Designed miniproteins, single chains, continued (5). Designs and how they scored, part 15

Each design is a single chain, and the fold is of that chain. pLDDT is the mean over its residues in the fold that is shown.

## One batch from the design tools (miniprotein)

Design m16494
Fold by ESMFold2-Fast:
Structure m16494 (fold): chain A 88 residues (1-88)
Amino acid sequence: GLLTAGMQLLKLAGEMKKLSKEFASLGQYDKSQQLDDRSKQLRDQADIWIDLAIQGKATGRQIDDANQLVLDTQKLIKEAKEELEKLK
């Protein structure tokens, strides 16, 4: 449901923030900034969807969109982790 997807996005935003700091520690400031900006956007979107779910206003379309964003974000995190390992 939308609450579960929103909570997963908050967790994924935290993982992106951690990766942002790791890229910064390796001098990859542009990549760090991109991940930090995405982390903030994901947190804001998750907060909106969690609020809608708590209010019982979640639509099937919003649930589908949220689940897709979780999958897309997991893919981006995996790719960022692989990129980070190549820099070490």
Scores: mean pLDDT 88

Design m16495
Fold by ESMFold2-Fast:
Structure m16495 (fold): chain A 70 residues (1-70)
Amino acid sequence: SAEKKQRELHLKVLELMINSEDEASLKENLKALEALMRKYGYPEDVIKEKIENFRTVLESLLALKKKRKG
């Protein structure tokens, strides 16, 4: 169902936020999210827009994590 797909996507985004520890893991996680969105039938323009938004947020979060440890 659409609700199940939406929840799975939401949980995947949360997983990426907590598990992205460096730029390499961030890139791999964004590829996994992109593949999941394609599997769920999202249009390519929507996928590109959302991935760019998620990348910006996750890169900002990663920078904050690095600043706390450095």
Scores: mean pLDDT 76

Design m16496
Fold by ESMFold2-Fast:
Parts: structure tokens; sequence; C-alpha cells
Structure m16496 (fold): chain A 89 residues (1-89)
């Protein structure tokens, strides 16, 4: 299982990607893949429901940013992963 420091580190990396996307107005396939990977690590390996819920919240924020950027296929991919992760809570 992840240490608290590792869980915080994963969540901070997700937050950094979301902030970058918001500031640039750009959402890339690489950013989406990294967000999904980081969220999956938290959902599968964290024992803390708060960290799991925050990871899902960040993915939902990324969905809205992808839609705003006109990246509808990336938004759909993120929405599908959100639904998958919510079923594991």
Amino acid sequence: MLSVEQEIGLLLRMMGIVIEAELTGKVTEEQVEELIKLANEIIEKSTDETFKKQAIKLLKEAVELAKKAGKEELAKKLEEEVEKFEKKL
C-alpha cells in the first residue's frame, strides 16, 4: 500500500496537471493519460477514501477543462474512467 507521503505526491501531481491545463487552456492526450494513471494508482493502492474522492474530483475537473478546450474525445475518455473509478468506491 502507498505511504501517506506517496499518496500526497500523486494527488499533487494530478493537481499540477489540472492547473497547467486551466492556465494554458490546452488539454493534451499525454496529460489525460498521466491523470488516469495517477488516479488509478490512488484508487487501487490508497486505503484513504478522502484521497480516492479527491482523485475522482480532479478527473471531473479535467473533463470540464477538456470540454472547454474542444477536446471532446479526451473528455469522454476521462468521463468513462470517472464512472469506472466511482464503481470501485
Scores: mean pLDDT 85

Design m16497
Fold by ESMFold2-Fast:
Structure m16497 (fold): chain A 96 residues (1-96)
Amino acid sequence: KKLIEKAKKSKDKKELANYFLYVMMLAQAGVLTDEDIELAAVILVKESQGKSVDELVAMLVTVRNFGLDPEKVVEAAKKYASPELYQRFEEALKKL
């Protein structure tokens, strides 16, 4: 919960990248929790501001390659994303 709150408030690209790497390490170790997926979703929403659907497809491919389920990350992103951004994530998932 504390990492999610820090990620929500952070405008530091290096801090967000470090949280993303932390979640990827947990995914690789097979110890990923629902809170870690939610942390990844918050970071994804912040990095996705102003991104096209095709750019979001590339981001979701990256998420999948690191061992996360893109559908679970997008579902967790629903409460943090604007309706317009969430619609673009749904479109990006269809293109995977």
Scores: mean pLDDT 80

Design m16498
Fold by ESMFold2-Fast:
Structure m16498 (fold): chain A 100 residues (1-100)
Amino acid sequence: SIEDEAKALIEEAKALLSEAEALLREARQTGDTSPEMQALMAELERLMAELLELIGEIEKKIADGTLSQEEFDALKKRFEELKKRLEEVMRRLRELLAQH
């Protein structure tokens, strides 16, 4: 069902959010105040906030029973685009952390 697919998407999104939170904690522990580190951390926090908003929007639509196939497809596309942006920022942050 669309609801089952949406719940699976929420679980994937929550897992990605947890990975991002762990990486952000590791970055903060370095004490690196360089402009590059600060910019990557700020971008990661911004993307995590966007992901949390998306999770909330999907959960609300499931609860309200208003989730259509068209709406789900649009939300899934937004998640995939956000996931690519998160994975790129996380990759760059991991590369910077490997230099410590």
Scores: mean pLDDT 89

Design m16499
Fold by ESMFold2-Fast:
Structure m16499 (fold): chain A 73 residues (1-73)
Amino acid sequence: DPRLFGAFLRQLRDDRGLSQREVAERTPTLSQAQISAIERGEIGASDEDLEELARALELSPEQRAALRETRDS
């Protein structure tokens, strides 16, 4: 569910005190505009996007698994 994925991604980002721009700067391919669209549920995240976001946010294995579940549901 792109909306559940986006809402959870935003929470994980806010919990870390990171702006969308700061997360984009930590990823090799994602722009701030793409992160904004993903967080709003306007676009889905690919497997590659999810890996970049998990790495950029330094997610625990449990947080990464939970984020994947929201994408795949």
Scores: mean pLDDT 85

Design m16500
Fold by ESMFold2-Fast:
Structure m16500 (fold): chain A 84 residues (1-84)
Amino acid sequence: MSPLSQELINRAIALALRAIGLLLDAELSDLPEEVKEKVKRLAREALRLAMQALNAKTQEEAEELLKKADELLREAERIFKENS
C-alpha cells in the first residue's frame, strides 16, 4: 500500500483535477496569449507537484509538495481572474 493517507491522496487528486480544469479554461479563453501561457505554465507545474506528492516517500514530504501546488494554483487562478 502507499505510505500516504487516503485523505492526502484525495487532496492530491483534487488539486490535480483543479489544475487540469484551469488549463482547459485558459486554453478556451480569449485572454492574451502571454497571459494564457503564464497561467498554463503555473497550472502545469501545480499538476506536476500534485502528481509528485502521490509518489512521496513520507506524508510530510507529500504535504509540503501539495502546499506548493496549492500556492501555484491559487496564483494561476488569480492571474486568470485578472484577465490581464
Scores: mean pLDDT 84

Design m16501
Fold by ESMFold2-Fast:
Order: structure tokens, then sequence, then C-alpha cells
Structure m16501 (fold): chain A 73 residues (1-73)
């Protein structure tokens, strides 16, 4: 799962570098889903969800996920 999550995160960053923000957000969400299946309190998963929300323009949701990630550290 961690290797698969890291691969999806790499794909997300690659998509973002190509200005494909919708694909980047989707890949970050897929990586977060894998991490949450292993650990529902994964700070990394919420950080990735925050990044996906930012790419979608949802600033309030991004702040919510980022705060959740910080709380779990």
Amino acid sequence: MEKEARELEKEAREAASKNDYDLAAEKFEQAADLLLKKDPNSPRAYHLLSQAALLKGDLEKAKEYNAKAAQLL
C-alpha cells in the first residue's frame, strides 16, 4: 500500500507539472484513499486530500484537511 500510494503521489505531481490539475487531484485522492484504508488517522492522507482540494479550488476544504493532518501529528 505505501509503495502504491507513493507511486500515485508521483503520478499526481507529474500530472500537475503538465498542468493537468484534474488528473493530479484524482491521483492525490487515490493515494490518500489507500493510506486511509491502512490507517484512518494517517496525517499524510489528509495532507494529500488538502492538496487535491487546492487543485480543485476548494480553499475551505483544503484548510479543513490541512488542520486535520496537523492535529494527527
Scores: mean pLDDT 83

Design m16502
Fold by ESMFold2-Fast:
Structure m16502 (fold): chain A 116 residues (1-116)
Amino acid sequence: SAARALFERFEEILREFAKKNPEYKPFVDAVLEHLRAHGELEMAALLRVLALLKKYNPELYEEFLEAVRAALGEDAARRLAGLTAAVLGQDEEARRYGLTPAEIARARAAYAEALA
């Protein structure tokens, strides 16, 4: 499935990043644990990973967003970028991705745990 292929690609990106940047291994291990904890790659799990990456490693976040774009398409990538901005409190950026104030509020409420 596209979700499984995306999950496997995320693991590859993280492992290669950790090999080149071993100081980030604890961060990589935490992200991989979030991905594995959900079994199947659900939207909530994907959004949690993207929110953590954008907050702590924006360069790696862009690689993950590109993997989403390749696997799920441009519209899905743009929606996830907007939702990621919303859950991080980046409301101006979320609005630039086309989210309404109501959608931003709903995203933040639904995915509050993604920021933990």
Scores: mean pLDDT 74

Design m16503
Fold by ESMFold2-Fast:
Structure m16503 (fold): chain A 97 residues (1-97)
Amino acid sequence: MEKEKIIEEIVKKSGIPKSIAEAMLEVSEKYDEENQKKIIEFYEKDPELFKKALAEFERLTLEKALEEAKKNGELPPEEEVEAAIAARDAAVAALLA
């Protein structure tokens, strides 16, 4: 609901596709609403900085997942961690290209 308004605002100001805006907002929602505000602020100031924020949030998402797994005593296999990193890097590359 509120997320849709934020996505629309991002799309209007930068012309970033909705799918990209949705991905960033989804990442922010998963770990912290403060990150959501930070994304919006970066986006309003500089689209280039917005891209850097995207990469940082994707990194934080992976780190958060590993932290939760460690907290529960369930660390993912090294192969799965490597796959997750590769998927994140591919997603960032697709957004930037």
Scores: mean pLDDT 60

Design m16504
Fold by ESMFold2-Fast:
Structure m16504 (fold): chain A 92 residues (1-92)
Amino acid sequence: EEERLREEKEEANKALDEAGVSEEVKELVLRMLELRAEFERTEDPEKKLELLREILELQKKILTLLGVGSPEEEREKAREENVKRFEELLAE
């Protein structure tokens, strides 16, 4: 039901505001909820797989923006470690 999805989006938005996440993250989470609702409504396995792939892409983007376990976060950590190591070598 559209009404049920609307209430879920409203609750999620409120919880995300309390968690202090950005507006961009909230927008992506709300979009993911819409795709999940369509996934649950759909009985076609092929369409379900397409929706699942979209949900996974959004989830990856959300995690990246939150700085949780993303390839970009590993890249930034590697950069910081390389800079520190270089500074230590220059300092003897």
Scores: mean pLDDT 70

Design m16505
Fold by ESMFold2-Fast:
Structure m16505 (fold): chain A 76 residues (1-76)
Amino acid sequence: SMRAQEVVEALREHLSTLPKEEALKTLEKALETLDGYIAQTKELAASGKLSEEEAKELIEEARLVKEEVEKLREEL
């Protein structure tokens, strides 16, 4: 997905400017943020403030970003 690719590319560039320990900390914070976003999106769908279709798309994009962030963490 384009959105996941954009986020991962921006994150990869940022990480290249950081020492390994700070890069790992940044990735841990990114994973926490993504988990919170997924949980909040599910809540919005459950409350009817977001359609099931919209929620599914947003959650899938966030999961793809999370998978790429976890791969970056494994590479460090």
Scores: mean pLDDT 81

Design m16506
Fold by ESMFold2-Fast:
Structure m16506 (fold): chain A 85 residues (1-85)
Amino acid sequence: SMIDKIIEALKKAKEVLEKKYGKDTKQPLTLLLNEVKKVMRSEGLDDDSIDLAYQAAVKAFGGLRPFQLYTAKEFVDGAIEELKK
């Protein structure tokens, strides 16, 4: 399904970001959103699928917080949990 493809791309983004920045490294939500979108595009997802992932992340984290930092795992797992509802 579309949701399954989005979830797999989000899991791929988590792996890429953990390799690039480290598993315990916390980053701003705006950086995580930008980097995750890049990976999702590289996996061939369309803009509608990327927007669904974005809306799930916004809902999971109560909107963008400029001073709050998250690991790639925390960010991706939160978005996936919202998509599964």
Scores: mean pLDDT 82

Design m16507
Fold by ESMFold2-Fast:
Structure m16507 (fold): chain A 86 residues (1-86)
Amino acid sequence: MEPVLPESTDPDRRRSLEAFGRLFEEAVREIEEELPDLTDLSVSDVRVGPDSVSATLTGRDARHTLEIDLSSERGKGTRRVRRRPA
């Protein structure tokens, strides 16, 4: 029951990436509507965890952290946008 190399699970990782992609696109669109100063967004520092994914959104003069919670129970995804200076 102890994992040796969990990154070998393609279907699990693909599910997380698909859910992340969908929620990320919606979150980015919402952020652009709320923050029109971020017209050119770039994504960096993407981390995929067991229950969540996080990424840093960088505009010309601003940075924001996007955190998306994933649920394997029913697919109830929750997204949160947090503003961090560093």
Scores: mean pLDDT 55

Design m16508
Fold by ESMFold2-Fast:
Structure m16508 (fold): chain A 73 residues (1-73)
Amino acid sequence: SPLQEQGRRALREVLEELSPELEKRVKEVKERAKKENLSEKELYERVLEVFVEYVREFGERLAARLAELKAAA
């Protein structure tokens, strides 16, 4: 169905866009943890915050992309 194809396309495009950003943000958190001498627990909590933000951004970008693709159909 057109909606199924639009959904798959939107999912792929958002993942391709956000996966490099996730990698960069996790790296930045690890680098800050080394500079600030954070505990393993504090590092874990900050990495979790990055993943929570990633899930939020993924959902927002996916919704926006689906709206664009539906408007074009």
Scores: mean pLDDT 80

Design m16509
Fold by ESMFold2-Fast:
Structure m16509 (fold): chain A 80 residues (1-80)
Amino acid sequence: SEAEEFKQNVEEFIKKVKEEAKKIEDPEKAEALLEVTKLLLDFAIEYAKKYFPEITEEIEKKAKELLEFLEKHVEELKKK
């Protein structure tokens, strides 16, 4: 279904962001990635609410998990 394809694309985006974040050692660069990711995930959630309401909760959960991962990574880099 189109909803499942949308969900798979969001999951692939999340995977790529996590992989890229792990390569970043500069807290300022990690924070910049976090801020852009927040905007992109907010857009994806609002799009899902309009067109794929059946998967919106799953997308929101995955988005929250990614943002928590990125926030923790930024904090860990700042402690070094």
Scores: mean pLDDT 88

Design m16510
Fold by ESMFold2-Fast:
Structure m16510 (fold): chain A 87 residues (1-87)
Amino acid sequence: MELSEELRAAVLAGDGERVTALVREAISPETIEKVAKELGLDPKEVAEKAKKAAIDAAERTIELARAGLTADPEAAIATAEAIKKEL
């Protein structure tokens, strides 16, 4: 899913503001309703998929940061942990 890749890229870059904006937009009732309407899916299913994708991206980003594969590992880990706590 493109949103998960965008979220991962933002976390890898250490862009906490963009990460927070993307997560809030993805799980907002308005975005969930819009995506569900476009895809003909249940809003609950869209919300569950969006949250799971965000958590998966956060966990992978922590792994990559711990391996030294990010530009700012400490910022990336902090942002990813914040996402997991809000989801």
Scores: mean pLDDT 70

Design m16511
Fold by ESMFold2-Fast:
Structure m16511 (fold): chain A 104 residues (1-104)
Amino acid sequence: DEEERRRELAELYREMARLSRELAELLERGADLSRLNELVEGYFTLLVELTGRTPEGEALRDEMIAAAKRALANPASEEARQKMIEAARNLAKLYEKKAEELLK
């Protein structure tokens, strides 16, 4: 049971890492930041539901939502886009590391 729960949680972390990488890739492809604000908000609502017990994940989620809101206010801002990409990549790394730690 304990071992099985660790594997299940690790699988969830891997999936969250994959979704975060996909978000960063979409942003790098020059996706419309104003439209992405809705997608990002929905994505992080789901993220809170699935992994809402990690303070690190919450902090990175909040940073990403803040970055998305700044980008929506000034969609031509390359700095805001880069900050959002950085936050998504950091979140992916965090979840990948947590998955690895659970499977050690």
Scores: mean pLDDT 68

Design m16512
Fold by ESMFold2-Fast:
Structure m16512 (fold): chain A 63 residues (1-63)
Amino acid sequence: KLKEALEIAIKTLEEVEPGETGKESLIKGLKELGAPERYIEKIREAKTKEELKEILKELLEEL
């Protein structure tokens, strides 16, 4: 489920750097779970894991 996937992704980002491939896999998974396109674009533009984590937390708050 999207909420659970977001919680796991946020936890994982605290322990590991996602890299480009990890970020693309995250985007694909979130799109398949129905995440809004505006959040997908924000994730694509994120340059640090901290920015990425904040975007994921914002999406989680809106669910």
Scores: mean pLDDT 77

Design m16513
Fold by ESMFold2-Fast:
Structure m16513 (fold): chain A 97 residues (1-97)
Amino acid sequence: DPIGEELRKRGAVSALERYEKTDDEEEKKALLEEVKLQEEYLKFMQEFGDLGQEIVEKLQAGEISEEEARALADERQVELDKKEKEFAEKMKELEEI
């Protein structure tokens, strides 16, 4: 059972409980896609935080100006807003299955 094994390997406890209660193959596939989407979003958030820390470190080291740091922060906010919208749309599509 490749889907069940993948869910166990990922430690997706909530999704695994839902997986074990359903015999619908489409629902099982949607659960794995939901878990993957959640993991991709969490990875994006981690990388987003790491980039933010890098900007702070460069500003503190005097490698960039406050104006440059603000411009980079504004660019990050645009990327975050776009990613949150894309994530919400994909989650909604999976909920309709």
Scores: mean pLDDT 79

Design m16514
Fold by ESMFold2-Fast:
Structure m16514 (fold): chain A 71 residues (1-71)
Amino acid sequence: MSDSQRRRVLAAARALNVTPDALREAERLVRQAGQGGSTLGRVLGTAAQLTPPGQPVTVDDVRRAYRQVIG
């Protein structure tokens, strides 16, 4: 993953109110799948859509999103 792509993903995670634990879990799952920042961005975006309005994106939201993005 490029350094500029990494910075954009981290900025997006902050904007989407992703918890530090949820971000670490998303990075772990994406790394285990051999995927890069594009997949990480899709997982975080999907997790935010699955999270109830006004609530932070949690580890469980990320795990659900990962299944939808990767299969």
Scores: mean pLDDT 77

Design m16515
Fold by ESMFold2-Fast:
Structure m16515 (fold): chain A 119 residues (1-119)
Amino acid sequence: GIEAAAERLAEILGIPLEKAREMIEKVLDYIEKNREQIKQQALAFIDRSFLRRERDRLRAVLARDPDDADARARLAAVDAQIDALAPATQEFLDLTSVEIEIRFGALSEQSVRYIEELL
C-alpha cells in the first residue's frame, strides 16, 4: 500500500520516512488535481495505438509494392503523428505506473526518478 511505497522511497533516496510520505502525498495530490490533463494524455495514448496499427498496415503495403508513392507519403505522415504524440503518451504511462506502484507498495527505481523530476 501507500505506506510501503513511502518506506521504499525513503530507502532508495536515503531520506527520512516523514519526508518520503510528504513526497508520496504531493504526487497523489498532483495526479488528482491534473486528472483532466491526464485524461487528454490517455486519449493521446489511444490515438497513438490506432496510428501504430495503421503504420503496420502501410509497412505491409510497401513490403508488397515499394513504389507505392501514396502509401509512402501516408506512412511518413503517420510516423510524424506517432512522434508528435510520444511525449503525452510517455507522461501518461509514467504517471499511471507511478500511481499503480504507490497504491500497491511496489515502487521501482524508475518511478523514484520520475517522482524526483516531478517534485
Scores: mean pLDDT 87

Design m16516
Fold by ESMFold2-Fast:
Structure m16516 (fold): chain A 74 residues (1-74)
Amino acid sequence: GPSNEKAAKSAEAGAKAGAAGDAAGAYTLRHEMFLSAGNEEAKRLGYEGARAGAAGDAKKASQLSEEGFKAAKE
């Protein structure tokens, strides 16, 4: 649904922001992922993805964002 799409988009944007060196953007998008996710696993994966992105690990951030999307999906 729309909340799942918002969570997935926030996670992807967070990974991209982190890879570009925008740590503040990555953390903001992690917060949006947390608020949009319908379960604890999606929230955890969104948080870890944003952290990886902020650290410059775009590949890991992308992988964790995909897992977060799967967890948030119904």
Scores: mean pLDDT 63

Design m16517
Fold by ESMFold2-Fast:
Structure m16517 (fold): chain A 71 residues (1-71)
Amino acid sequence: AGNEAVERLKPEAEASPPSKENNQALLLKAIEEALKDPSLPEEIKELLKRAKKAVEENNLSELIQKLEEEE
């Protein structure tokens, strides 16, 4: 399922409107936790670093769109 993995990160935020501000914070926290894992592939770590910056700049959607266009 192409979009299922992405939806797994968003269901927590979509579950409740009060978590709308929290969804970005949760995503950043998840990225930082993932970056602490030395078992992660190098390409995934690079992607996570880019995603972290995009989330901080509120441009995560733009980064995702670029990655989809490059494929």
Scores: mean pLDDT 63

Design m16518
Fold by ESMFold2-Fast:
Structure m16518 (fold): chain A 92 residues (1-92)
Amino acid sequence: EVGHNSELVRFIERAVEEIVREARALYRYLRDVLGASEEEARRAAREHAERLVEEYTRELALMVGKGQLPPQEALDTAKEDLLRVVEERLAA
C-alpha cells in the first residue's frame, strides 16, 4: 500500500532522481572536464548529494508549512526515505 501520502512519495522519487543525476553529472564534470582523480570526483559527488538531500528536505518542510503537503509526521518519514534511497543508489 502506497498509503495516504502519494504526493510525498512522488516528491521523494523526483528528488532522488534529481539528486542522483546531479551527483553523477558533477562526477563526470570533475573527471572529464577538470581532470580530477576518481577518488576526488566520487567524494565531491557524494558530498554534493548529501547537501542536496538537506536542501530538498528543507524545501519539503516549507511546503508542509504552507499547507501544500501532508503534516509533519509524513515529512519525517519522507526525510528518512529520501536519505536511505539516495545513499543506496549512490552506493550501487
Scores: mean pLDDT 73

Design m16519
Fold by ESMFold2-Fast:
Formats: structure tokens, C-alpha cells, sequence
Structure m16519 (fold): chain A 63 residues (1-63)
């Protein structure tokens, strides 16, 4: 994927839910559910609630 776990932090800076979702998908593909959870936590720390939601939903949907 083009996004990594670090991408969730970047998504938090941009406030973009779609970017957060992509970060969640990439993290999930590399580290499964744990990767997506970490992407959500990074987005939440940056104040990107929409991105965190999107990353979490990616994990819930299984990729």
C-alpha cells in the first residue's frame, strides 16, 4: 500500500477521513487488525476523528 502506520499521523494533520481510511487499509495489510488499530490511535492523537473512524472501520470490515 501507499500509506503506512505513519500515514495515519499525516492524515490527522490533514483532517482527511479518506486518507485515514487508506492508512488503516495499508496498516491492516501489513499488521492485520493491530496495524489498523494503531492507525486509528495515531489519527485520534492528531485530532482527526473522521480519519480515526475510517481506520477503525477498515479493521472491522477486514481490510
Amino acid sequence: GNATLGGAGAAAGGGDAELGRKAGEASYQHNGVEGAKLAREAALKGGNEAGAEAASRTAYQGG
Scores: mean pLDDT 61

Design m16520
Fold by ESMFold2-Fast:
Order: structure tokens, then C-alpha cells, then sequence
Structure m16520 (fold): chain A 118 residues (1-118)
């Protein structure tokens, strides 16, 4: 997590790839992997991971919130909103927007969600 805070996204990717080889179903690690890919401009790969997580866990609001945060933190809010509307419906997008209105540090919130025991 310190590598992400320091902007060392390539080193973070390598660490997460090793973690995912041991536990490929680690939702938190997959969210961080998608975020690191998006920060490196590898948006197509990040989109695929986020889409897979949203489709696998459509009832988990934390996954939807983290997915939207990844897009918002990487300047892709419009693409993230459309993806959430397509997979989860417009009502979920309103709930995510409402939840984020009081959040002061969006990256810290993403890191908190990625640390949850999914």
C-alpha cells in the first residue's frame, strides 16, 4: 500500500501479481490491481478486471463504490458511471454518488475498501 501512496505503481503491480498467483479470488487485491493498471494508463485491462468484479459481486455495494473510485481517481468518471449503470442499474449509481459526497480522501477510501475481508 505504501508503494501506491508513493506513486510506485509498477512495483505495486508486481507485488499484487504475486499475491494474485497465490489467491486469484482476492477481491481487494484485484481492486488495487485495476487501480494500479489505470494509473499506468492501461485502462482496457483495468476495465476488464472491474467489470468482472461487478458482474461476480453485483450485490456488494463496497465493490461498486471501489469501482467508481478507481474511475474517478483516474479521470474516467463518465466511463465508470456508464459501466455501473450498464451492469448494476442507475439506482446503484445514485447510491454510490451519495456515499462519496462526505468522503474527503477518495484514495484512502479505496484503500480501506480493498482491505475488507471479502
Amino acid sequence: VELLRQGKYEELLKQIEEELKKDPDNVGARLLYAYALAKLGRFDEALQIVKELLEKYPGLSDVALAAYLIFKLTGREKEGRKLLEEILGIHTVFLVDAALRSVKDLEAELLRIASLPF
Scores: mean pLDDT 74

Design m16521
Fold by ESMFold2-Fast:
Structure m16521 (fold): chain A 68 residues (1-68)
Amino acid sequence: MAKRERLEKEIREIEAEANKRIEEAKAAGDEERVLEIVREGIERAVRLMEEAGLLTEEDRAAYERALA
């Protein structure tokens, strides 16, 4: 199976988990927790792409900007 297909599946699982946690945090009124979950999700996705050798410098710059 293609390396990208495995990476996409892992990213989707991270997104699904993050989205569930975000909805729980929103329901609790915890805006700080929402931001924390978003940052964790972005960092995990970036790390997976980097480990897979699929992260471009352009993608990395975009993620660093999103975390700023």
Scores: mean pLDDT 74

Design m16522
Fold by ESMFold2-Fast:
Structure m16522 (fold): chain A 99 residues (1-99)
Amino acid sequence: MKERIEQAKTLAEQAEQNADDAYRKSKEAVEKGYKDIATAYRNAAGQYRAASLSFKAAAENYEKGDEETADRGLALAQKMWDAANTYDKKAKELEKEKE
């Protein structure tokens, strides 16, 4: 249990950092006129932010002993994290095409 709480909190922090990085990169892409890259990073940022909130909620539910709700929240967060990684990867592939 304690390890699951700590893992969920760590993942929430990582997701928040990834969201901030993606938002910054989206803004930079807008300034360069790269609308496709900007959109991909914006979508990644949104999904990382959603994942962060879901991981945080999962950690809080584990602390309360509501493992069923916490497990569902963790699964949802992982799905959002995977979607965010897909958008982030797409943005990076588009960036390579501009090199």
Scores: mean pLDDT 88

Design m16523
Fold by ESMFold2-Fast:
Structure m16523 (fold): chain A 83 residues (1-83)
Amino acid sequence: SAAEQAEIQARLRELVERATDISNEALANLKTDIEKAREYVEQLREIAREMAGLPTPEAQELARQLRGIVEYLEKRIKEVEAG
């Protein structure tokens, strides 16, 4: 229904906004608090799973993009820890 589609789109917008904010926080913490950066990366992984659960091609593509961001941040965390 149109109402169901509107709810899915609203949920996707909320998830994108949260993912953006948390991604910025993860990046900010890479040099100051590596454990906090890891916590934010875990939250992003959860958001990506929730996006993947939404039944739209847009949500599936955004979930895939967010997983790429998670992989990038995990690599950066490992590089910082390695010195």
Scores: mean pLDDT 88

Design m16524
Fold by ESMFold2-Fast:
Structure m16524 (fold): chain A 87 residues (1-87)
Amino acid sequence: SMEDIKKLAESIESAIKKMEELKKAGEDDSVFLLLIGLVAQEAKELGLDEEAAKLEAIRDEIVANKASPDEMLARLKEFLEEVKKKE
């Protein structure tokens, strides 16, 4: 539903904000992967299985490519824009 999409968008925005704070603190990359996993789990709980699968694919891409925190943030921001365009 639109309400569930809005809740997911809010959770992604919250995760991005937390990741930016953790990046400034010099935290390990593993905490960023945990945050992405938590957002994917929330998408599943909201019944947004397609969005959950996309978030899991993003996490897998990050691991395979050994992405930096900046690259992780950029990818999540791109996904957030995709979610916001869904009506």
Scores: mean pLDDT 82

Design m16525
Fold by ESMFold2-Fast:
Structure m16525 (fold): chain A 55 residues (1-55)
Amino acid sequence: SEQEKLHKELQERVSELADEALAQLSKAQSQEERQAIVAEFNARVDALLQEYNSQ
């Protein structure tokens, strides 16, 4: 179903963002940089959830 496809796509996108954030965190040189990466990850996840809820 369309809803199941959207749900799975959301989960896959969140997982991909998490993997990317973890890779960036492993290369971060400062605590400030790490916090910025986490904040960006959270903002992107929030945006995806808003998009999903609008469907």
Scores: mean pLDDT 83

Design m16526
Fold by ESMFold2-Fast:
Structure m16526 (fold): chain A 63 residues (1-63)
Amino acid sequence: SDEALGLGVQAAERVYSKEGEEREKVKKEIEEEMKSLSPEMQAAVQKGIDLAEAVLKKKEEAE
C-alpha cells in the first residue's frame, strides 16, 4: 500500500541519516519495528526502502 511504501521511505531516511556502526544500529531498530507487521506489510515497507535507497545514496554523495 502507499502507506507502507511511505513507511519504507521514512525508514530509509532514518538509516541514511547515520553512517557506519550507527547505521547498522538503526537498521536493527527498523527490523525489530517491522517484525510487528504482517509479512505483506514488511514486503511493502521493504519495497519503499529499496526505492528510496538509490535516490538517498545519490543525494548523500551529492551533498
Scores: mean pLDDT 78

Design m16527
Fold by ESMFold2-Fast:
Structure m16527 (fold): chain A 75 residues (1-75)
Amino acid sequence: AEAEFEADVLYALALIIHAITKVAVERGKETVEDLKRDIELLNKIAEQIAPLDPERAQHIRELAKEVEEMLKKLE
């Protein structure tokens, strides 16, 4: 129950991080280092959720790949 709630919260957090990162990139407010940190954080959240919800973990990994695509535009 508590672990399930934590997984739900972490998933919501990953969605929020991705949304903020996308907006910040579009506004020119993100650096290469910021994007690298966001990618690491999203992947870490995915690893934490994977044992409880592999489908949501995979979705977070897809969000991390989207951030990697944004990073390539800045490098």
Scores: mean pLDDT 81

